# Designs tried in a protein design run: designed miniproteins, single chains, continued (3). Part 33

Each design is a single chain, and the fold is of that chain. pLDDT is the mean over its residues in the fold that is shown.

## One batch from the design tools (miniprotein)

Design m9194
Fold by ESMFold2-Fast:
Structure m9194 (fold): chain A 68 residues (1-68)
Amino acid sequence: MDEEIKELEKKAKEGDGAAQAKLGAIYLFLGDYEKAIEYFEKAIELLKEKDPELAESAKKGLEEAKKK
C-alpha cells in the first residue's frame, strides 16, 4: 500500500495524469475529500488532451468528492 502510493506520488510529480486520477480515487475511498478534489482537478488538467476518457472518469470522481 505505502509503496504503491509513493510510486503514484512520484509519477504524479512527473506529470502523469493517470497517477493523479488514481491518487484522487484513493483519497476519495479514504474519506480525504479535500485531497481527492485536488488530485482529480490536476488529473483533469493533465488528461484532457492526452486521455479524454480518463479525464471524464476523473470529473465523475470530482463530482462525487464535492458531494460529500
Scores: mean pLDDT 79

Design m9195
Fold by ESMFold2-Fast:
Structure m9195 (fold): chain A 69 residues (1-69)
Amino acid sequence: MKEATQKFLDALRKRLLAGEPATIETVAKVLAELFGIDLETARRIVEEAFKRGMSLYELVRRALEAKAA
């Protein structure tokens, strides 16, 4: 979990530094690429996390659960 969260933050930071906007779309793409889940699943996870005010840890945990299913 700690390593997965750190990799997610590093990947997101790289995209933001490259000039990509800090949107649900950008976050969903990072989740999909890192955890090997489809973009639609990643987008739903990010949208739910935003709606519920989830922590970064909970968001990463849900992505890993989706990968395991």
Scores: mean pLDDT 77

Design m9196
Fold by ESMFold2-Fast:
Structure m9196 (fold): chain A 66 residues (1-66)
Amino acid sequence: GAMEVRKKVLELIGDKRKISGEEALKILKELGFSEEEARRIIERSGGLEEVDSFKLVEEVVRLVEE
């Protein structure tokens, strides 16, 4: 469910408030997202240069709930 996905994403991010787009791509691929899906999530989470970890978590949870 959504809570399990939120926990999984947070575990992969660790304590980082901001992460690189490359690290975000790696995390999203480990969660089973395609390259194209991962790029769209990153764009909605701040963009490839600097991804907001909290926005990333919320975007992933939103997609799992749909």
Scores: mean pLDDT 76

Design m9197
Fold by ESMFold2-Fast:
Structure m9197 (fold): chain A 69 residues (1-69)
Amino acid sequence: DLLERVAEAVARGDSPEPLRRALEAGVPREDILEALKRGLIESLRLDPNADEEMIERIEREFELGSDLG
């Protein structure tokens, strides 16, 4: 799944290639944004150095950025 690949790439801090592929395939922007959020939160939850407060801060920053343009 393209959305799963996007979430996984974000979780790993990897290439934006899956994101570009999803956009190219015409996946709705809202679905792509949800996958990005999911990947980031999953990455943070699996990181033993990540605090709930840090996760909340990053999630909030991402929310503010999700409506750019």
Scores: mean pLDDT 69

Design m9198
Fold by ESMFold2-Fast:
Structure m9198 (fold): chain A 93 residues (1-93)
Amino acid sequence: MERARRAAENTLDTAETYAKAAERLGREKPLSESAVRAVERLTQAAKGASDQAIKTAEYHDPEYAEEIRERGEKIVEEAEKVAREAREKAEAA
């Protein structure tokens, strides 16, 4: 269903926005414990939005859900990488 696909894509765009915010924060200096916690919170928000997009697609268009899942997994993987690198960088300092 077109409306369900748009809803899933809009939610996925929200996940991508959180992931990009985490990436920008993780690249800034100084990388304080507060900044790392902010990156981790944004990463969790990206994961939540991605999960919601997948659930929306699965409920309304199961065939399209595979595409949304693949896109969501990539967003989450990148956000998790950013959070891990931010934590490692802060602990190394």
Scores: mean pLDDT 79

Design m9199
Fold by ESMFold2-Fast:
Structure m9199 (fold): chain A 103 residues (1-103)
Amino acid sequence: MTNPGADGSLELLAEGILIVVASREDGLHVFALPVPAERKILVVVVEARDGVPVRRGSATVPLASPQSSVEILSAEVVGDRAVVRLRTHDGTVLEAVVPLRPY
């Protein structure tokens, strides 16, 4: 077996599923969670209500290849939904539409 990557010390000590969060001034927090084993990104919208975190909605975005990290490019609330734009490590731009539940 060839060890591609023995040509230096890797600073990345974790198998590195990176959860990213975008916080909005309206108190909504958008989380993007890569699930590489299932080739998807889970997008979750959470709001703090009376100091208690409440899940407002979630959506999944299918991927052509496993991703351990993703960037949130934008998160917009349009009526009863959140529109979240994501960039994968390979540069693919994806859109998640998250339906928001009332309280």
Scores: mean pLDDT 69

Design m9200
Fold by ESMFold2-Fast:
Structure m9200 (fold): chain A 98 residues (1-98)
Amino acid sequence: KKEIEERIKKLEELMDLINKAETAVRNGDFETALKYLEKALELAKEMGLPQGLIDTLERAIELVKNAGSEENRFKVLQDLGVISLYLAVLLVVEKKEL
């Protein structure tokens, strides 16, 4: 069940990346947000997370690249909030399986 422990560590890393990206977006630091989101997308793909989550991350990245509007900023924050909730639930489930 070492595989479950490794997945928990990766989920915690992914959650940290999403939280850092959210903080960067709130501060208007879109370059830093993009870097964290791209790393989060790579990790999510490596973990084989659901396509819907991957699609949401790709949309968030595209919105950050076009973040010249307040509307796009709010949409990114909403998407990151949904991702954070999903990852938090998944982490609880994985820890229960341990």
Scores: mean pLDDT 82

Design m9201
Fold by ESMFold2-Fast:
Structure m9201 (fold): chain A 61 residues (1-61)
Amino acid sequence: SELVEEALKYIKEALKKGFTPEQAFLYATQRIADKLVKEGMSKVEAYNLAAEAAYEALKKL
């Protein structure tokens, strides 16, 4: 999915900057959640979907 590919890009960027995998996951989750909220999604739905996408992206590393 596009969300998983976007999360993977954020995770790889954060890891290159010296973030831990946990910090990279949180960074990607926050970035995607913020985008989804701006697009009209509720915070609860946006955070849940963003965390799921970031978790799927971590499995592709």
Scores: mean pLDDT 87

Design m9202
Fold by ESMFold2-Fast:
Structure m9202 (fold): chain A 106 residues (1-106)
Amino acid sequence: SYEEGLKAYGQRDYEKAIEYFEKAIEENPDNYQAWLLLGEAYFSLGDYEKAAEYFEKAIELNPDNYQAWTLLGLAYKELGDEEKAKEAFKKALELNPNDSISKKNL
């Protein structure tokens, strides 16, 4: 499930990646990487609301993952919530001061 999702994601088959990552989460809901990649797949399809929801779940499991905060900021930016986006980018930079994406978006 998770490994199959990674293969589909790498092939840019985001719909298939979503199916595998959803199954991976059912098998192991503590797999924060599966939540993160599920969010990234939805982001790639332009579903920024679902992307933000799944990034938030990844952060609940691993709040020290700066990439999840950066991606959450990008999702909020696409949704037009500039205040939430800024807060997420600021948190990403607190965890990784060299995150170029968060620096550019503050």
Scores: mean pLDDT 89

Design m9203
Fold by ESMFold2-Fast:
Structure m9203 (fold): chain A 80 residues (1-80)
Amino acid sequence: SIDDIVQQTLDWFKKNLSPADYRFASELLEGLRYAAKTLSVDELQIYADHALAQASTNLPQDAYDKFKQAVDQILQLKQS
């Protein structure tokens, strides 16, 4: 489920990121969760592209990679 993907990603962020990076990453991921539950797949793709750009600018590479993995899993779930 979307909630399972988000929770697994939050658990990784909590273990691996600084408090500041965790706060940013968790807020971005919660925004993605809300968007995934409220938007169509096409609207979610646009939202996800913007969220990935924010993650790329503000997060270390490993956190970005984990966020992108969550985005890809959520989009796949919405398309299936």
Scores: mean pLDDT 87

Design m9204
Fold by ESMFold2-Fast:
Structure m9204 (fold): chain A 103 residues (1-103)
Amino acid sequence: DKKEEANYLAQLAAVYAREGKLEEAQKYVDKALELDPNNAAAWLARGVLLAEQGKYEEAIKAYEEALKLDPNLESAWEELAKVYKKLGKEEEAKKYLEKANAL
């Protein structure tokens, strides 16, 4: 099942991104989105990879795409809050963290 494979690769990509293995993370993000371009977990993993690269504005857009596909994806709200906090936008960070906690 391409969707199940995309979900697995997306989870793997997020793990590699958090470990700083950015080339491996990019490979798995690209493959997950190739298999299922509307995969919320894959867009979340793309956001994590972009945030680890310091590309915060691009990370926000990726998390917003994940949340359009699955607004109940708690991790995407938490990662949005982290990025807004890094950008010094404390009120927005608090708002998104409250969204995660309400799920």
Scores: mean pLDDT 88

Design m9205
Fold by ESMFold2-Fast:
Structure m9205 (fold): chain A 65 residues (1-65)
Amino acid sequence: MSIDEKIEELKKEKEELKKRLQELKEQISQETDPEEKSKLVAEAVGLEIEIVGLDLDIEALEKKK
């Protein structure tokens, strides 16, 4: 329940999302169908936005220290 514990939980969540994003980027590089590639790119953009949101939350908590 410390701010440090909350920051570590958010960092762990961010690392899981980064792993998913890396996997999607690999799938995008292998995909030759433009329709499927576009769909994968949209999913990757969604994950990037979520990661940025977590980064902002982490920074806000770190500034409270």
Scores: mean pLDDT 82

Design m9206
Fold by ESMFold2-Fast:
Structure m9206 (fold): chain A 57 residues (1-57)
Amino acid sequence: VEELKKQAEEAIKELEEGNKEMIPIAEKVVEALEKTKDPSLEPIIKRAREVIEKAKK
């Protein structure tokens, strides 16, 4: 879970820097986090989803 959270944070940073190539990776990591059903991960999941949507045009 910590590893997935770190990967999500790194993907968010890359997308915020304009690296759209990270969109598929970010989506995969967010889906993995969502499958844990851990409410403590809700803020990072929400932030990642928002950043992905912005990166998709």
Scores: mean pLDDT 77

Design m9207
Fold by ESMFold2-Fast:
Structure m9207 (fold): chain A 96 residues (1-96)
Amino acid sequence: EPDPNTALGMALNYADELEKQGKFEKALELYRKVLDSVKKNLGENHPAVALLYVRIGEIYEKLGKLDEAKKWYQKALDIDPSNEKARELLKKIEEK
């Protein structure tokens, strides 16, 4: 029922709390639900989709799933090549 912008804001705040508590699987589920809504309402190439891809990648990195994290950061860069955070995080994985 919330609009896509409100849903994104709520998801980011709640996911930050879940990540702080180590509840990474629950945060991933939340991001995936918001991702589906954002793609449908704002479009698959919207900057908010790239932001969600970065967040999903960060969780996979925290879970030690570097191959998965790399794929998600690359998806974010496919949408927004100028996304500095995605480029920085991808470099850090490649340097590990």
Scores: mean pLDDT 79

Design m9209
Fold by ESMFold2-Fast:
Structure m9209 (fold): chain A 60 residues (1-60)
Amino acid sequence: SASERVIARYLVDQGVDAATAEEAAVELAENARLYRAGKISGDDQAKATGRILDEAKERS
């Protein structure tokens, strides 16, 4: 999706390898979708975002 492409490019620019950035972008987009659908709280969304980003940078 467009959102996933934007997130993946941002992560690559931050030094994350392309495959890891693509995986993280999918997870981030899914997490944002769940928040918009009211399935998770804003706090849950923020914590998941931080975890996904930290894991992506550790893998790279």
Scores: mean pLDDT 83

Design m9210
Fold by ESMFold2-Fast:
Structure m9210 (fold): chain A 119 residues (1-119)
Amino acid sequence: ARLVERRDPSLSAEARALHDEMVALLRELLENRLTREQLEEALARLEALVDRLGALGEAAFAAVGWRLTEDGLYEAVVGAVGTGAEMGAAADEFTRVARELIERGELQEMRGFSAVPAP
């Protein structure tokens, strides 16, 4: 799995902290073996972080840039812009897909969590 990160000096300290926490949480979801309980907790935390970024408004969303990949995963990209509502909808979809995969027992075979084609 790959997440694209860069620092923007124009990012507010709060937006940067939320972005860093979201990236760390996504890496935890993608790279670690999690129990069902741990994954449900991590997804709830991700939903709360998305809500907080949305509350900071479109400027904070634009600064951190999230997009949904073709396989339903988040990619953190600088310069990809949208509204807080678009990021919220994408987070809801990611959470839904991840929960479905856990229920199917496919957590360790989530090829989709390796969504970013890169080197």
Scores: mean pLDDT 49

Design m9211
Fold by ESMFold2-Fast:
Structure m9211 (fold): chain A 76 residues (1-76)
Amino acid sequence: MDDEIKRALAIIAAYYGNTDAALKLLEEMENPSEEDLIAVGELAVKRGDVEGARKILEFAKSKGFTKAAERIEELL
């Protein structure tokens, strides 16, 4: 499964409220983008999944995605 398919599945999982599945897919990607993390993080926040959003934030920080981390922190 390449990054394009993982990205699509992560967004679908996040949309249906499965933030943990979305994060797992993002973690398995070779080249996740800041946009991917922002999309999943925003969906988690919108849903009220503060714990899920925090996990996405921690992943963003661990990868050096400063823009995504800042955006998600602002929404929390």
Scores: mean pLDDT 82

Design m9212
Fold by ESMFold2-Fast:
Structure m9212 (fold): chain A 68 residues (1-68)
Amino acid sequence: SDEEIKKKIDELYEETKKKLEEAKSKEEQVRILDEAFKKLGEIAKGASEEVAEHAKKKIGELLRLVDK
């Protein structure tokens, strides 16, 4: 269901946020973001427009956490 997919996206967002907070270098932050974006894309693959928009929102939030 859309609810279950959104929950999975939210869990990945929280995990990624924690990893970004613990990152020691900009290189680590880039790696963490790249992995998270790939996973979010796979989770949202073939999903409804609502789920795809939710994933896009979380990607935007992660980008904001890295200052630029």
Scores: mean pLDDT 80

Design m9213
Fold by ESMFold2-Fast:
Structure m9213 (fold): chain A 70 residues (1-70)
Amino acid sequence: MEELKKEAEELAERVERLAVEGYVRGKLSQEDMDRISALLKEAEEALKKGDYEKAIELLKEALRFVESKL
């Protein structure tokens, strides 16, 4: 459980970093940022419930979305 929590935290930090970079570089629109924010909020809810596997999947979806736009 602790290992999965750490993986989720590291994925969230990476998604946030890439999203900010992409937005600053004009690669992500406000609509893209809203989608990323929604996925991050859903992942945070999963983490609060102890559903680390769901949180990781949501964060991986957010990461793939950001990377597809960069």
Scores: mean pLDDT 83

Design m9214
Fold by ESMFold2-Fast:
Structure m9214 (fold): chain A 79 residues (1-79)
Amino acid sequence: MELEEKAREYRLKGIEAKNKGDYEKAAEYFEKSSEYYRKAAEEARRRGDEVSARSFEHGAELSREKSKEMRELYEKKLE
């Protein structure tokens, strides 16, 4: 559960950074969230919990998409 808790913690930090308009920092936090979700999925698989593993992989993908969105917003501000 610690890895999932870390993933959620970083997702929350990403949302806070986004709300402040800090898209660069938000992207970093969402990337961290995705990384921890992927680690949580690996741990779930080691336990034979394929359902949780798929759920965590989905969470990782969503956080990865959010990170990409934040990076695109940051890049557009530099134009």
Scores: mean pLDDT 84

Design m9215
Fold by ESMFold2-Fast:
Structure m9215 (fold): chain A 88 residues (1-88)
Amino acid sequence: SLDEFVEKVVKRGKELGLSKEAIIAVAIQLALVYKYLGEDKVERLLDGLLESAKKWSEEENRKRAQVYIDSFPEIAKPVKEKVEKALE
């Protein structure tokens, strides 16, 4: 499920020492992939997207997440809230 993938992103992101901003950006991006391209694509992209987010600054990750929120608020906003709750 999408919730299971968001939990997997949070777990993997924490293990890699990623910021909250990086984990949010990756989780939203993977949620969009899940919704429009399907579950199989999420599994294949997970590690690559986490590695990409690790190379970006906090500000770059925040700006990336905001573009997704502005463009796809119905998907991005709930995912951001789930990540924030999981990181409490």
Scores: mean pLDDT 83

Design m9216
Fold by ESMFold2-Fast:
Structure m9216 (fold): chain A 65 residues (1-65)
Amino acid sequence: TDILSALAAIAAGVAKIQGLEKTAEAFRRAAENLSEERLEEAAEVARKEGDEASARIAELLKEKL
């Protein structure tokens, strides 16, 4: 659980570096309280911003939850 939250926080940081503010915020919220719903939201936000890599990260984190 703690490791998955840390990975979500890292994904938020990577998205922020790329200028993907909405994706970064969605992953930050997921890292605070990890759930399938928050990870699904992060994947949807990432796809909306055209960031398939972040969407895939959210999917992988959800699989390991």
Scores: mean pLDDT 84

Design m9217
Fold by ESMFold2-Fast:
Structure m9217 (fold): chain A 100 residues (1-100)
Amino acid sequence: SEWEALLARMSSPYTQRAREIILKTMREVDKIEFKSKEAERRVASLLTAAALHAMVGDLEGAAELLREAARIAREAGDEKAAEILERAARELEKLAEEAK
């Protein structure tokens, strides 16, 4: 059952750890004064999408969204935000491999 597989992923310690990584990332990014308000809004939207993906156990999807957020931050000159987002993406990628 796809529903049983989904519930198992949502209840997984890997999914819980992914939520913790994203929550910590949100808190760290929230402390940054962005040079571009447009980049700040786009990064916030991608972080929200990553949190939703993590909630359903899609760790690879969450990591890809954080990679895109890091790219946007870097292009806007927000290097500290990009570094935080890249680190979170790497942690989620490692966690996704461990969950397989």
Scores: mean pLDDT 86

Design m9218
Fold by ESMFold2-Fast:
Structure m9218 (fold): chain A 107 residues (1-107)
Amino acid sequence: GAKQAADGAEGAAAGARGGAEAGKAGKDATAAAALAVGAAAGDAGALIGLKKDKSEKAKKAAEGAREAAEAAARGAKAAAAGNAKEGGEEAAEEAEKAAKKAKEAAE
């Protein structure tokens, strides 16, 4: 339950960080793809977590996973618009913060 949501949030943060690094390298299409994959991981983690466990821990971890997914999705939109360097870094920082929140909730 909560662990699956936290794992999804960490996946979103990792995808967003990969996107930020690709953006710094001038690979906007690669950045957009990595950020989109991160968003999907966060969303999947939240859904799976809540499906298996309806506890307050699972709900809080799923909220963090959704926040991480939303940050990664915003980064993907920025990368698609050619702003992968700035948008990717902001998305990575927000997704990493949300993933930490999800992990702490899952403990």
Scores: mean pLDDT 83

Design m9219
Fold by ESMFold2-Fast:
Structure m9219 (fold): chain A 85 residues (1-85)
Amino acid sequence: MAEEAKELAKKAAEALEAGDYEKALEAEEKMLELTRELLAEGRVAEALEVMAAAYEAVSKLSSLSAEEKATAAAMAERYRALAAA
């Protein structure tokens, strides 16, 4: 579940990079559904790791400004730190 959600985050970012917005949205919706299931099961650390993976993937998008990339990278680092606590 968590690994599948992380893979969907990467797939969504790859689709965004390719300009396939429909595919990106589909992957994001599936990722969020799995993340909600993790939270419902009390698997909070794993859900936070999924959010970290999603922000890390976003931070690598060529369409984002340097500031937007830095913000996404900082969010990824913050979620990863929370998951490890």
Scores: mean pLDDT 85

Design m9220
Fold by ESMFold2-Fast:
Structure m9220 (fold): chain A 80 residues (1-80)
Amino acid sequence: ASEETKEAIFEEAEASLHLMAAFLSEDKEEKLEHLRKALEHLEKALKLLEKDDSPIAKKNKKALEEAIKKLKEEIKKLEE
C-alpha cells in the first residue's frame, strides 16, 4: 500500500475510536465533540486517498464518502 493509504487507515482507526466514544456518551455535548473529531479524521483519510488510484483506495474512498455524509447529517440533527 502507498504511504497515503497507510496513513488513511490510521485516520480511519482514530475516527472509529471517536465514534465508539460518542455512542457510549450520555452527555449531548460530549457526544457532539466525539462526532466532530470522528468527522475530522474521516475527512483527513479521504484527502489522503484522493491521489491513490489502487482498487483498495477506490473502495475505501467510496465508503469514506458515505460515512462522512451520514456523520454530517447526525451532527446536524444533534446541533438542532
Scores: mean pLDDT 83

Design m9221
Fold by ESMFold2-Fast:
Structure m9221 (fold): chain A 61 residues (1-61)
Amino acid sequence: SEAERQAALDEVRALTARMRTADPAEQERLLTEIAALIAAEPDEATRVAMAQLVRDTMEAL
């Protein structure tokens, strides 16, 4: 559902926001957590959107 998609994207947004102020060791842990969320997401389009959020965050670091 759209609500489930939005919840998944909001969770990734919260984790990527934490990455912006985290040290490198914490960034690695957060990336591992995000990767697990993406792997567990059953909807392909949502997984692609989650991965794009991570890419945009990494390019801004």
Scores: mean pLDDT 84

Design m9222
Fold by ESMFold2-Fast:
Structure m9222 (fold): chain A 73 residues (1-73)
Amino acid sequence: MEEVEEFIKKLEEKIEELKKEIEELKEELKKAEEKGDEEKAKKLRLEIEIKEGMIALLEGVIALLKKIIEKKK
C-alpha cells in the first residue's frame, strides 16, 4: 500500500507541474493576444487544452488508485 501511495504522490506532483506549465502558457497567450499574434495565440491555446486533458487523465488514474486502496484496506 505504501508503494501505491508514493506512486499517487508522484502523479499529484506531475499534475502540479502541468498546472504551472499551463499558468506560464496562459501568460504567454495574454502577451500573444495583446500583440495580435493570432498564429502564436492559436498554438498556445491548443497546448493549454492538451495539458488540461493530460491533467484530467492523471486525476482519473489517481481516483482509480485511491479507490483500489480503500477497497483493500
Scores: mean pLDDT 83

Design m9224
Fold by ESMFold2-Fast:
Structure m9224 (fold): chain A 63 residues (1-63)
Amino acid sequence: SLKARYYLAQGKYEEAIKVAEEEIKKNDSPTAYRILARAYEKLGNTEEAEKWRQKADELVKKE
């Protein structure tokens, strides 16, 4: 998501998560999962970050 990526670049990690979650509700997207992983990593939530990275990788393999 372009908007989620913009929030991530601005350091607005909670906004980035919200926008990426909205994208996932519409369609599963490796890009949106990667944005979630990065935002959680920046917030210090390593466990959530790893979980979303794994989901992104699984989607790429299943495509």
Scores: mean pLDDT 79

Design m9225
Fold by ESMFold2-Fast:
Structure m9225 (fold): chain A 70 residues (1-70)
Amino acid sequence: SREEAKEVLRELEEELEEEQRRLVQAYLDGKISPEEAERLFYERARELIYERLGVELSLEEVKELLKEVF
């Protein structure tokens, strides 16, 4: 459910912060664009939800959930 996905995102806050730091560093190193960094962040959140719940969400749905949780 949507509420279960939100709870997973809250539980994985530290992992998401780690991924954000990694992507910011890659951007600063000139390896990726800001748009690429944002896309990869949403893809990582989607992957983590799938691993925990077995539910495949669109990147748009993941983006909406992230806005509601954080």
Scores: mean pLDDT 83

Design m9227
Fold by ESMFold2-Fast:
Structure m9227 (fold): chain A 90 residues (1-90)
Amino acid sequence: SSEELVEEVVKLLEEAKRATEEGDFEKAEKLVEEALELVKKLEKLTDEQFKKIGEALQELTDVATEKGAKRVAKKAQELAFEVVKIANKT
């Protein structure tokens, strides 16, 4: 279901944030890439789903910026763009 996909995306972004905090930028980047592939399977997003993913992405972006994890921040921005693109199709 879309609900299960959104929950997995949020979980992956929370794990990416943790990996970034720990300095494991390669793991964080891979987790964001996995989240991006799940987001691409979403045809539409509810306002609540958009908010949940947006909040997790903002937290990840803040930590990535603080830690200087430029590639993690870039992947998070790519995922944010895909989420906005899906929301705008609705």
Scores: mean pLDDT 87

Design m9228
Fold by ESMFold2-Fast:
Structure m9228 (fold): chain A 65 residues (1-65)
Amino acid sequence: MNKVASIAAALQIEMVGLGNRATVTIKGDEVTITAERDTPEVRRLAEYAKERLEELGAKATVKFL
């Protein structure tokens, strides 16, 4: 079941709602979240998504430009 991809898709939609562009890259169990802006709301959303992904056994990394 592709729960990691579902979380990634939801995160991208939520980031657009915050006026921010984010890219999510999935390589097997490794997920990289790259956000264009480092705002408190964007950081909070990215870290929350990271926590959920890690609960599923994925390795999540958050980057800001």
Scores: mean pLDDT 79

